# Ledger of designs, part 70: designed miniproteins, single chains, continued (5)

Each design is a single chain, and the fold is of that chain. pLDDT is the mean over its residues in the fold that is shown.

## One batch from the design tools (miniprotein)

Design m18565
Fold by ESMFold2-Fast:
Structure m18565 (fold): chain A 67 residues (1-67)
Amino acid sequence: LLSPDEQAALLYAALGELFEKKGLYEEAAELYRKAAELLAPVDPERAAELRAKAEEAEAKAKEAKEA
């Protein structure tokens, strides 16, 4: 149904959401970035959304490192 890359991207995105819910923002940001990279050639709009989520998570992780 989905290409292997799309399926992998969806798994990375799901893991990113899970890590974000656990407050692991740095790990969530990395997972969202990987998902966006894999989706970019097939779904650039969703890839852009995932990149935005990664940037938000990275900003939260950066603030946490200062605490």
Scores: mean pLDDT 80

Design m18566
Fold by ESMFold2-Fast:
Structure m18566 (fold): chain A 67 residues (1-67)
Amino acid sequence: MKKEVEEGFREAERLGPLVRDGFEKALASKTLGEALRTLSIAAQEAGLDPETRKRLAELVKKAFEYK
């Protein structure tokens, strides 16, 4: 629950403000699909590599699983 959200914010903050804001919006989404779409857009805009995108997506999935 809280650990996955905190870990996700720490990783996103390290990657820059655009990714941090995108991660925050993703967690505010009503569904996992909407959250992953929001995160994908932010990751694309920030030019993140596929492995970094996959890690952030897994953190979002975990956060939604445990809420």
Scores: mean pLDDT 77

Design m18567
Fold by ESMFold2-Fast:
Structure m18567 (fold): chain A 66 residues (1-66)
Amino acid sequence: MKEKLLEEAVRLVLEASEAAQAGDTDKMKELLAKANQILEELARETGLSVEEVRKLVQERIRELAA
């Protein structure tokens, strides 16, 4: 359950980054808002802070980087 939320947050952050690179600020903001909602849910379920969960997302993104 927690793993699926983490993977969904990672996907949203990566898609938001792509939108930002394309100059689509509105889409980037929508995707980041959705990612933040998932981070808050993950923080509640794990007992971690939102900041700590954000670091886990960044770590997962690094692991996926070639």
Scores: mean pLDDT 80

Design m18568
Fold by ESMFold2-Fast:
Structure m18568 (fold): chain A 72 residues (1-72)
Amino acid sequence: NELEKLREEVFEIAASVPGVGEEQARLAAPILLGYYMGHISREQARKLLAQVPGIGEAQADELIARVEAWKK
């Protein structure tokens, strides 16, 4: 299904960010998907990502930037 593919793609995007490990990517993926689908704002996504253990402000910004590039 399309939704399952989106979840997998978003996880891969998160895991591709330097300094973001697999476990951090698993926690970040739902937040990024929520942002991609328009359920949360960019500011809210950034704040939620920065609350993930091991993800700093710079990594949160990079995660959002990569999802925005993926959105076209």
Scores: mean pLDDT 82

Design m18569
Fold by ESMFold2-Fast:
Structure m18569 (fold): chain A 77 residues (1-77)
Amino acid sequence: MKLYKIEIESPRPLDWEPIVQAVKENGGEILAVEFPEPGRTVLYVKTDKPEELKKRLQEVVDAQGGRIVKFEEVDEL
């Protein structure tokens, strides 16, 4: 599994149920969550299916009025 840093912008706090479900459905695991500033959420996720995870997360984030601003492979948490 590779580790990915995912940055999300949203006008309101994200509903976590669809986010967590999207990660689990694509064989991923959330290792950490950060809130560096209001309206910004950072997820650290391990997955072997980054393309499928990115697509599904984009759908659930967009449905909440948010946007994925970064999706990158990282070596460390």
Scores: mean pLDDT 81

Design m18570
Fold by ESMFold2-Fast:
Order: sequence, then C-alpha cells, then structure tokens
Structure m18570 (fold): chain A 80 residues (1-80)
Amino acid sequence: MEEFEREVARALAIMTLALAARYSKDPEKAKEVRDYVAKKIEENKDLTPEQALTIARKAVELIEAGKSPEEIKAEVDKLL
C-alpha cells in the first residue's frame, strides 16, 4: 500500500501543477515550473506522499504570486 499511496500522491501533485499551469496568467512560465517540479518529484523516490503534495502546493502558490521560474525552482530545491 505504501508504494501505491506514493504513486497516487505523485499523480495528484503533477495534476495539481498541470491545472495551475493551464489557468495561469503566464502559462509559458507556469509550464516551465510544472515540468521542473514534476521531474523532481518523479526522480526523488524517497519523498513521502505529504512531501510531494507540499512541494506541489508551494510551487502553485509561488506561480499564483507571480514569482519567476528561477525563484520557484530555488524554493522547490530547498524542500527536497
């Protein structure tokens, strides 16, 4: 069940990022952040479901705040 729960959480995190990117005021910048964060979540197999969702929510928050892709990537890297 642990593996299944991690996969579901990653899927939900990626879906949340994809929706945020689609409806962003700057979809090109949001897409760059989405792709970066999704890759980091997929590559880090030790992330708990809660950590993956927290990272995704933080990225969405920063996208909505109008932060640059560079600032968002730096904040995400601090959470990994």
Scores: mean pLDDT 75

Design m18571
Fold by ESMFold2-Fast:
Structure m18571 (fold): chain A 93 residues (1-93)
Amino acid sequence: ETEKLVKEAEENIEKVRTSTDPDERIAAARKAIDYINKLLELGDYETAVKLAQKLLDAINEAIARETDFDAQMDLGVEEIAAAVVLVTARKKL
């Protein structure tokens, strides 16, 4: 179960990093957050911290490349969500 969640999270984090479509990047960020939250529910806090940090880094890189204001704002919301997940996971350690 955890291995599948890790794989799905990694794939979506990579999509945030590499996709040229802002809608795909935003959808991928949301999916990655969902998979990381499932890892938190399962008690895999160390993996959740690593993935949340990777996601936060990927979102920050995507925001820096984004020229569409609405897409930047949507990514900013997901940046806050990823940061909250990271802090939550670190508190559980």
Scores: mean pLDDT 85

Design m18572
Fold by ESMFold2-Fast:
Structure m18572 (fold): chain A 72 residues (1-72)
Amino acid sequence: SKEEEKKKLLELIGEILAIIGDILEIDREIEKLKSLPKTPEVEKKIKELEEEKKKLEEELKKLKEETKKIKI
């Protein structure tokens, strides 16, 4: 039914917004690290955060494709 599909869509939107929030937080942490003196430790942390962000962006893309499959 349309009601069940709307509920499913709302849950997916909630997950999408949570992941967007996580990506924005990672971006802020990367910016903070980039403002620090350039050390190997700082560069390693930036790289780890960029890899984590990449994984979240891939999950976000997958969830957005799932919302397209839900027909209201």
Scores: mean pLDDT 84

Design m18573
Fold by ESMFold2-Fast:
Structure m18573 (fold): chain A 56 residues (1-56)
Amino acid sequence: DEVRRRLVQEVRERMRGPVDPEELIEELSRRFGVSEQTVRDAIVEVGEELDRERAL
């Protein structure tokens, strides 16, 4: 799933800095042509990865 892979990568890049989650969801939903729920799921996935890294 090329679109999902690119979406997750973009979310990961954007989450390295300060972001407004609602603005990010709206922007990426429009850019990738996916539902807002799909973007929320990607944000949760990336957030869980980053939390595991911070927790060691």
Scores: mean pLDDT 78

Design m18574
Fold by ESMFold2-Fast:
Structure m18574 (fold): chain A 67 residues (1-67)
Amino acid sequence: SLEDQANEAYEKGLEYAKKGDYEKAAVYARKLKELRDEAIKQGDMELAKKIEEKLEEFERFGVALAT
């Protein structure tokens, strides 16, 4: 499911961010953005909001959400 994919991407990205590997963490942040956009396309606004919260967590650890 999209939720399972988002949880996997969040956990792996967060592990890299905590290690200071922001380059690899950014890859998972991009995947989360793609999954958020897919949730929006499907009309699943609740899932999109949950993914957005995960992206805010990445921003807190210094992971860029956009260039």
Scores: mean pLDDT 78

Design m18575
Fold by ESMFold2-Fast:
Structure m18575 (fold): chain A 85 residues (1-85)
Amino acid sequence: KAKEAIKLIREGRKALNAGDYETAVELFEKAAKLFEESKDYVGLAIAYRNLAIAYRKLGKTEQSEEWEKKADEALKKAQEVYGPA
């Protein structure tokens, strides 16, 4: 559920700040899966953006760019699905 995914994003950001980039990737991937299951495209974009940051920190530039593209796609999907509040 959304609450679990949000907790995973917070834990992943703590791991990023601590330099535990591999742990951050794992946590953000778990969060992305939960957001995808709940069709929370805003949350999915946040998870993918954080994955891009973690992969960049690991020196994996190609994977980072792939996650940035996925984040942009998820954000566009959120705008299509939810529209103005």
Scores: mean pLDDT 84

Design m18576
Fold by ESMFold2-Fast:
Structure m18576 (fold): chain A 56 residues (1-56)
Amino acid sequence: SEEEALERIRELMVEGARSLPNATPEDVQELDEALKAAPSVEEAVRIGREFLERLR
């Protein structure tokens, strides 16, 4: 289901974010909360891309 896909995407993105040298615990928590509120896979991917762009 899309809910299961969203949960897996959230888990993978949050794990990936924790491995980034310039991501703080606060950044990771913000990403996790945003992904929990994402209504679709498309929105979750957008949130992930914007997160990575902010860390430049």
Scores: mean pLDDT 80

Design m18577
Fold by ESMFold2-Fast:
Structure m18577 (fold): chain A 87 residues (1-87)
Amino acid sequence: SAAREEEELKEGLEKAFLTLATRLVLEPTPEVKAEVEALLKEYIELLKKQGVSQEEIEELKKRYEEILEKVKSDEALLKELLEKMRK
């Protein structure tokens, strides 16, 4: 169903957002920032093609901003995420 496909897509995107946010915090270079921004744009375009509403897209954008700020401000969370990425 469309609702199930949308849920699975959102779960995959949250994991991708966490990975991208962690990479940007670990490697805060212009090159990495450009790569992260390009990938985020591609994910948003994919969501639009899948028929996800503009309201849901804006919620996901806010969710990414929240994840990024939390990763930046929480050194303990950053160490935990780095450990998870190495496995």
Scores: mean pLDDT 74

Design m18578
Fold by ESMFold2-Fast:
Structure m18578 (fold): chain A 62 residues (1-62)
Amino acid sequence: EKEEEEKKKFLEDVEKMTNLSLEEIKKLLEEGYYTGANIMAVVFSEGKGMEEAKKLMKEVEE
């Protein structure tokens, strides 16, 4: 699916922007440092779609 390329590109962009590895992003998320970029990177790495990422972002921001 075209979404697979979108996921990879998004993950690379997040890693470049945050200067963090995917593992570090997951750790920060677990420690309560919730940002949209971190949440989406974790969701995409686990093979989940954009809708799931948006839901998680809304939950952490109320």
Scores: mean pLDDT 59

Design m18579
Fold by ESMFold2-Fast:
Structure m18579 (fold): chain A 72 residues (1-72)
Amino acid sequence: MKKEAEEAAKEAKELAAKADEEERKALAEGLRKAAEALEKAAEEAKKKGDEKMAKELEEAARIAREAAEEVA
């Protein structure tokens, strides 16, 4: 999970470097939506007592949030 999020963030940043402003905004919005989905999944994992999965999802969400801020 975390490694996949880091790779996706790297790809998004590389794409953003070649993109215009509108394309960067679209990428940032996509990353924010992904972070929201991961945050919801982390809350569900927490409710089920899967602490390890919850932490992995929270880390992935943080990486997606940071990538969204950098590409915007």
Scores: mean pLDDT 79

Design m18580
Fold by ESMFold2-Fast:
Structure m18580 (fold): chain A 108 residues (1-108)
Amino acid sequence: NVALDSGYILARQGKSEDAIKIAEEILKKDPNNYQAWNVLGLAYFAQGKYDEAIEYFEKSLEIDPNNGQAWNNLGRVYAAMGDTDRANAYYQQSLSINPNNTLSQANL
């Protein structure tokens, strides 16, 4: 999905406002798009808005609990907050869904 791919790229580049706009447009058409909720989480995480990032990643997981990327991203937020125990639990959950996820493996 070109719009989702653009949202992820913009969030990773720190262009959080542009990533938010793309994710909001996707969610306006499909509020059950778990990947768009994940893009919102990434954008807010990039802004240092950790509580909002957690809420959006949790929304993504409510829609698709097998979304290993959202589990990994929750781990990253909790690690940034200094909560190593929760971070490790979420990284393990990500690996249980996708055992070949080298990013989650590296963060354990």
Scores: mean pLDDT 84

Design m18581
Fold by ESMFold2-Fast:
Structure m18581 (fold): chain A 65 residues (1-65)
Amino acid sequence: MDTRRVTVTNTDPEKEAIVTVTADGQVLLKDVKIKPGESATSPAVPRDANIEVKVEGGEVEIEIR
């Protein structure tokens, strides 16, 4: 089974981001603080999993691979 990971990068120049990542109802990351320019990466999930990302605060870029 192929897996993928969710990487969330804070692209905001000043604000921290608070990120929660859920896949198929399972919480992978909960209320993770990401400083400007930093990233957080989830555990591996099945490639076909339904991914939900919630973000508070700064702007983020989401990469799934």
Scores: mean pLDDT 81

Design m18582
Fold by ESMFold2-Fast:
Structure m18582 (fold): chain A 58 residues (1-58)
Amino acid sequence: MELEEKVREAWKEYQKAIENKDFKKAAEYHQKMLEYLSELYKKDPERAAELVRELARE
């Protein structure tokens, strides 16, 4: 899976965990999302910023 897809998947799992009140799983997916975003930011900071804004609005 590409970095962008990994970020999107981690974000969706994070939101799902929050809805299910599984806060430990939410924290793990939040950490994974940040790790993938950090990697994406190193390769393409503009695209990483756009993705973050898109996810925050959805």
Scores: mean pLDDT 80

Design m18583
Fold by ESMFold2-Fast:
Structure m18583 (fold): chain A 57 residues (1-57)
Amino acid sequence: MLVRATAPVPKTGPDDLALREGDLVEVLEEVDENYWLVRSLATGEVGRVPKSYLEEV
């Protein structure tokens, strides 16, 4: 599933992925109720992002 960052996402932990507003990412897995594991289409990097920053394309 492709989703887009609706705002800049900070990297706050070692497993977190930093994103810019408008970045496209692929959802790999739901980690918990608040976080998705995603892959950046721009860099290929994988990390956790809060679901509240993401919208379905």
Scores: mean pLDDT 82

Design m18584
Fold by ESMFold2-Fast:
Structure m18584 (fold): chain A 62 residues (1-62)
Amino acid sequence: SLEEKNERIMSVASPRAAAVLKEEMEGGMNLSQREIAERLGLSQSTVSRARREIERVAEEVL
């Protein structure tokens, strides 16, 4: 399931990347980079870097 795949990514990713992925899971896949940044108190560039880390980790563990 999508939840199982996301949990696998979160177990390997940095705490920041895991937090970004968790917000996307809870807020739905329609959250923009800006909305995630506002929710987590991060810059948009930080969220962008976290998303790249999530993609890299997903390629390694999925």
Scores: mean pLDDT 79

Design m18585
Fold by ESMFold2-Fast:
Structure m18585 (fold): chain A 120 residues (1-120)
Amino acid sequence: MVGKLVAAELYAAMGDFERALELVDELAEKDESAEVWDTRGRIYMLKGDFDEAIKDYQRALELDPNYPWAWYNLGKVYKKQGDFDSAIKYYKESAKLAKEQGNDGLAELSEKLLKEVEES
């Protein structure tokens, strides 16, 4: 399972979005998890399809509202669109959930990006 998500991310990083989406769509049909939908959203972000990325991150949060990476990625997409109010909201939720789950790395990253948006 993890190996196929990693392969999808690597194909997306290489610019092979067709193969990346083919792999993640196959995984979504077999394992409809927050991680799979978050990965699909990240592929659409790399492709520049922000509306599809938002839909995929929202789907991840429908499956697991406590998945802090989807909150973090929503913050990033809204920041990229210039919607700083939404970016602040999503980074705050990501930082809170990451702290509650002991994910200090994501908490620090979310707080850093929150501060950058608040000071811009």
Scores: mean pLDDT 85

Design m18586
Fold by ESMFold2-Fast:
Structure m18586 (fold): chain A 72 residues (1-72)
Amino acid sequence: SDLELARLWAAAAIYIAGGYFSLSLGREEEARREFELAIELLDKIIELAKKQGDEETVKKAEELKKEVEELL
């Protein structure tokens, strides 16, 4: 549902923001953990969006996942 996707996006955004905040403080290991959690949430978004035929959400989540993976 749109609400489930919105909740997963919010959670992923929180971990991505947390990862960048941790990096700004020099906490590289904490940042890595937060980015890994964000990637797990993005994978769930991709699977749910594919089941719903939401091609735009799949593309956005896959692109964001690649960006976050490059930070690991």
Scores: mean pLDDT 89

Design m18587
Fold by ESMFold2-Fast:
Structure m18587 (fold): chain A 65 residues (1-65)
Amino acid sequence: MSEEEKKRLLRLIGEILRLIGEIFDLRLKLETEELSEEERKKIEEKIKELEEEIKELMEELKSLK
């Protein structure tokens, strides 16, 4: 693996971890805060968007050999 591929790998891992942290914060809000049904749906939609971003980054990681 080249140095450029290693840098890209570390950057992708960092981005994935950051997005996972955001999902944890949103899930914590769903568990600990009194939220309206609309607010819960908005947070769940945001979690879905972040999970799709992680999937795209994971596919990019798989493309690195």
Scores: mean pLDDT 81

Design m18588
Fold by ESMFold2-Fast:
Structure m18588 (fold): chain A 56 residues (1-56)
Amino acid sequence: SDIERAREAVRTVGDFLGVPEEVTEEVIRRAEEALRRGEPLADAVLRGANELQEAS
């Protein structure tokens, strides 16, 4: 599902950037919510990656 793909992508980025797991999980939660509101997968993932970049 798109939700599972977004979780995997955002988690991978968080791990790569060394962001704490708790922060990465919060970003994943927001990405899932965006997908449930009808945002495209690519947009949700890019937003999550940008949030993690700001957190790192």
Scores: mean pLDDT 83

Design m18589
Fold by ESMFold2-Fast:
Structure m18589 (fold): chain A 74 residues (1-74)
Amino acid sequence: LSEKLEAEVTLALARMYAALGKYLAEKKNDLEEAIELYRKAIELAREALPHLPEEAKRLLEEIEENLKKVEEEL
């Protein structure tokens, strides 16, 4: 895979983990699992930063805000 395509796939995985984390936090009230998924999403989004800086940065800001809200409820 090209580095850019690999970054796009990595960012897509980050979005999936973030979406699942949000679902668990908001719909299942599974806050600890949501935090774990958000942390995985952050790691993946950071990997995509060098190749997709704008998209990865926006996703990171969104995940970090959602993670902060969940952590405040623990």
Scores: mean pLDDT 84

Design m18590
Fold by ESMFold2-Fast:
Structure m18590 (fold): chain A 62 residues (1-62)
Amino acid sequence: SLVKAKELSPEEIRQRAERLLATDSPVARATAEQVLKDLEAGKDPRVINTGLAAAEEAARRA
């Protein structure tokens, strides 16, 4: 797959959030739940991605 840093799909964000829900990090799981709610609410995927990336980093360090 091609990585486009400035182009984010809601589907990719959703899949990344679902992976975070499977981690052992409570912070990452809470952020993933918020991301899914924000996607349902129609928030900007780029804004959502900032929080998602931070949660992914937290899960990686745990």
Scores: mean pLDDT 73

Design m18591
Fold by ESMFold2-Fast:
Structure m18591 (fold): chain A 58 residues (1-58)
Amino acid sequence: SHMDIINEILKKAKEALDKGDSRAAGQIIHDALEKGLITEEEAEEIDRELALYAVENL
């Protein structure tokens, strides 16, 4: 499902943040957007979720 795609992107980006690699996290979102897997609005939502995740967990 489309939600499974978004959740997989979030999972991979969070894994990159856990390793201290914010560039890789950004690249994962950018690649998904460029491939048409997510919309620009969904990419912004993912960025907001990752910012919150970083504040709470890093």
Scores: mean pLDDT 84

Design m18592
Fold by ESMFold2-Fast:
Structure m18592 (fold): chain A 70 residues (1-70)
Amino acid sequence: SKESEVAALLGEFAAALRARDLERAKEIAERIVELLKDDPELRKEALEVMIFIARRFRDEEALEYLEELA
């Protein structure tokens, strides 16, 4: 399902930030946004989760990027 695919991508996003791979994290965020382009509520929820993850890892560049997407 779309929800299962988003959940998997959110896991990959967290793994990328843990690895300090900002470019990979941005690629994953773009994939999530594209996947949810016709679903604004789910897109908003996914962005909020990604922002929470970026705050948890204290990644200011990832936060700035995600806030631009929101």
Scores: mean pLDDT 86

Design m18593
Fold by ESMFold2-Fast:
Structure m18593 (fold): chain A 57 residues (1-57)
Amino acid sequence: MERLEEARERLSTTSPELREQGLERIRQVEEELKDDPESAASGAELVTDSMLREHER
């Protein structure tokens, strides 16, 4: 699950508030898609990209 770890690492560059929200969302996605690691990784990437995009706005 290298992509999942990479998504968490990218969140570490945002504000503490966004990082906490993003990590919680990633945990929820990971739990929901536990039986499908590819979907879990994809979901984590989407969450991270969305959070980073909101940070710029």
Scores: mean pLDDT 69

Design m18594
Fold by ESMFold2-Fast:
Structure m18594 (fold): chain A 107 residues (1-107)
Amino acid sequence: NPEQLRQQRQQFSLELSSYLNNLIDSAKNGDKKKTKEYIKKIADLLGKEVIPALEEAAKYLEKGDLRGAAQVFFDEALRLAAEGRDTSLIGSFGALGVLLLNYDDNK
């Protein structure tokens, strides 16, 4: 059902964006416990393979460097593409980078 799949994708994107916004806020505030919790919630959506990149991006977010954090995800997406890895995982990293840039425009 194409309409149901579109609605599920929209709901997924909203949930992912919500978790990422909370990750950005917790990291910027130095709340390490909440930062780890939201990394786990994002990994529960996208797969555990995103955890190292989320942890690295969080270091940039702690410094207020949203563009540096987004670049971590874009670099991972490009690395995985060069290695011929899973296109869904590549897409997940690309989406994380774009969502971070969208947050920077609205802060």
Scores: mean pLDDT 83

Design m18595
Fold by ESMFold2-Fast:
Structure m18595 (fold): chain A 70 residues (1-70)
Amino acid sequence: GPGLEEKLKEIEELLEVIKNSESEEEIKEAEKKIKEILEFLRSVTGPHVDPLVEELEEKLKKILEERKKK
C-alpha cells in the first residue's frame, strides 16, 4: 500500500502535537487527522494491521484523557 510506514510516522507526529499543543483547535484537528488515517489503514490494509491500529487508538485515547486532567 502507499506509505504504510509514512502513515504510521504521521500518526506519531500528530500524537506529539496533541501532547505538546496548548491550542484546543490544534488538538481537535490532530485527533481528526489521526482518526482519518486509522480508518484508511483499516480500509486498505485489512486485518493484518488491526492490533497496531487498536494500539494507536488506545494511545490516542490515553493522551486525550491526560490532556483533560490538566
Scores: mean pLDDT 75

Design m18596
Fold by ESMFold2-Fast:
Structure m18596 (fold): chain A 97 residues (1-97)
Amino acid sequence: MKEHAERLRELAEEIREEAEEVKELDPETARLLEAAAENLEKAARAAEAGDTRKAAAYMTAAALLLMAAVLEAKDEEAKKKAEEQLKRVTEAMKEFT
């Protein structure tokens, strides 16, 4: 559980960095990436508290936001970043089960 929380925080940090990189190119996709990172931070806190149900719910919310980012992306680079992060979040969710 502690290792899962650390990984979720690392994913949140990476997604925030990517949001800043694409912010000027595709501000709506950047906003969705920021929202996904926020939900991953909440998932990490829930995981640290041992609340696996809340952690899973926040990870699901982050995955849906990343999926929305992929669908809404106007810039190819922004879309690629969102796709990569969606895959990483989905893989992290499997480790929780």
Scores: mean pLDDT 84

Design m18597
Fold by ESMFold2-Fast:
Structure m18597 (fold): chain A 61 residues (1-61)
Amino acid sequence: SMEEKADELLQKAREALEKGDYRTALRYFGEAIELYIQMGDVEKAREASRLAAEALRKAGL
């Protein structure tokens, strides 16, 4: 399902963030955010966006 795909992408993004792979993390967060928006899951989209902002800050971008 679209929800399962979004949750998988969010998990992969978190794992990449933990490993310091900020570019991979940002890519997966972006894909997860798009799916959450399509589903109307505003709360999960906001949470993924917050984590993406953290990854962006840590990347120095």
Scores: mean pLDDT 88

Design m18598
Fold by ESMFold2-Fast:
Structure m18598 (fold): chain A 56 residues (1-56)
Amino acid sequence: SELGIRLVQHELGLSEEQARKIAELVERGASAREVAEATGLSEAQARGAIEALKKI
């Protein structure tokens, strides 16, 4: 969702490309660990992004 991508960008200070990549991984059921490894984020940041996207 576009709203989810914008929220993740705003709250975590991520680029649009990084936010979209996280959204795609979350849609595929990726874990916080997998998101972190794919994007270069910490596991804690990845977990925060997943939780933010699930609230939308």
Scores: mean pLDDT 77

Design m18599
Fold by ESMFold2-Fast:
Structure m18599 (fold): chain A 115 residues (1-115)
Amino acid sequence: GAAKREETRERILEAAERVFSEKGYPATTTRDIAEAAGVSVGTVYSHFPDKDALYEAVLERLYEERVRKIEESISDPRKKEREIAKLETAYEIRKIGLDLLKDPKIAAADAKAGR
């Protein structure tokens, strides 16, 4: 049923989030995620057609959770909008894989500039 499929999908997303966090996108394989989730590689592919789709789904899940936390913790609508915009920018940057923006020197410069 739909509930059982959603439960399996959530387990795969939780495992993917952990593995991507530990190994990074290039070093992570669908097999690593399947093993971490306790499912077959075929089961992962039945929910996500490829590693890119799985990575995007992980980013979306993290974005939605973080937006919820911002909405609960920030009462000022302008501050809320600004923090959500920063999150959206961070996820777009991760999605397109710009390694320069992950460089500690550039990241420090961007943090200092308020970007």
Scores: mean pLDDT 71

Design m18600
Fold by ESMFold2-Fast:
Structure m18600 (fold): chain A 63 residues (1-63)
Amino acid sequence: GEEVTLRLLRNPGINLDTGELLPVGSILRGRVVARREDGTVLVRSLETGDLWLLGEDHVEVLE
């Protein structure tokens, strides 16, 4: 998928590899792996390689 930089606006992200939460206001630089019908997006972190679950309507795309 394409490389993106995302800011979390309303809800925390969920690390699918560790179960850790990414707090609101956090910036994630990653690659989009999948977009789901339920409005969630799977993003692989370029820094850690971890897979994150985010709400599509809960993130702001930064360039």
Scores: mean pLDDT 79

Design m18601
Fold by ESMFold2-Fast:
Formats: structure tokens, sequence, C-alpha cells
Structure m18601 (fold): chain A 91 residues (1-91)
């Protein structure tokens, strides 16, 4: 299973109601070999306690891939990560 390691977080937009961030990931295989780089553009909202919670994945980006096979693995890892964000929001 490929690993997504956050290496950079960019705040694209922030206000009192929501925040939009781009999280850049280094993507590695199970053996720790680099497959490429990817990002998720995430929308965040504050919960009732004022804590930022992930609301939505706005965009999935493959920034770099070492091969066509690695690109497919990176896309799969992004899809899995986006599905987890949705699941955490729903329950």
Amino acid sequence: RPRLEPVEIKVLEENDDYMVTEVVFRVTDADGRELGRASLVLKWKKDANGTWVQEEVLEKRVLEATSPQAEAMVRGALDDAAARVKADREG
C-alpha cells in the first residue's frame, strides 16, 4: 500500500468560516521507494469547539511520477485518501 507523507501545507484561502489548503505529499511504496509527489486541495470548516475539520476534497493532483505504473499507484493512493476524508466527515 503506497504511503502519503505530508511535506508541505499551503494555505490558499482563510477566513472565519472556512479554510482552503493544499497538502503536498511525498508518495512511497511499501519498501520506501519514491513513486512521486501528489497534492490534495482540502476545504476545512470549524466545528462547534472552534477546531478545523476536513469538509471536502476539492482537487486531487499528481505533481510527479517516476513511471506510468507509479502514476497509477499515486492516483490510487490519492483516491483512497480522499475517500477517508469523506468517511471521517460522515461518521
Scores: mean pLDDT 79

Design m18602
Fold by ESMFold2-Fast:
Structure m18602 (fold): chain A 81 residues (1-81)
Amino acid sequence: AEEYRRKGAEYLKKKDYEKAIEYFEKAIKIAGEKDVDSLTLLGLAYLKKGDYEKAIEYFEKALEVDPNNKKAKKYLEEAKK
C-alpha cells in the first residue's frame, strides 16, 4: 500500500495524473476502502486532471471515513468552485 501511494505521489508531482490515479487506486485495493489518505490523494489527482465529479466523489468518501479531515474538506471546497 505505502509503495503504491509513494509512486502515485511521484507521478502527481510530475503532473502525470493518469498514472497517479492508477497507483492510488492500487493503494486503495490493498489498504481498503477506508484509507483516508489514499482516498484524499485520489481525489486530488482527479481534481488536478480536471475531473471535478470524480474528485468530489472521492473527497466525500474520505470525509465519510474521517469527517474532520482538513485536506479533504479544503479540496472539496476547491472542486465545487
Scores: mean pLDDT 82

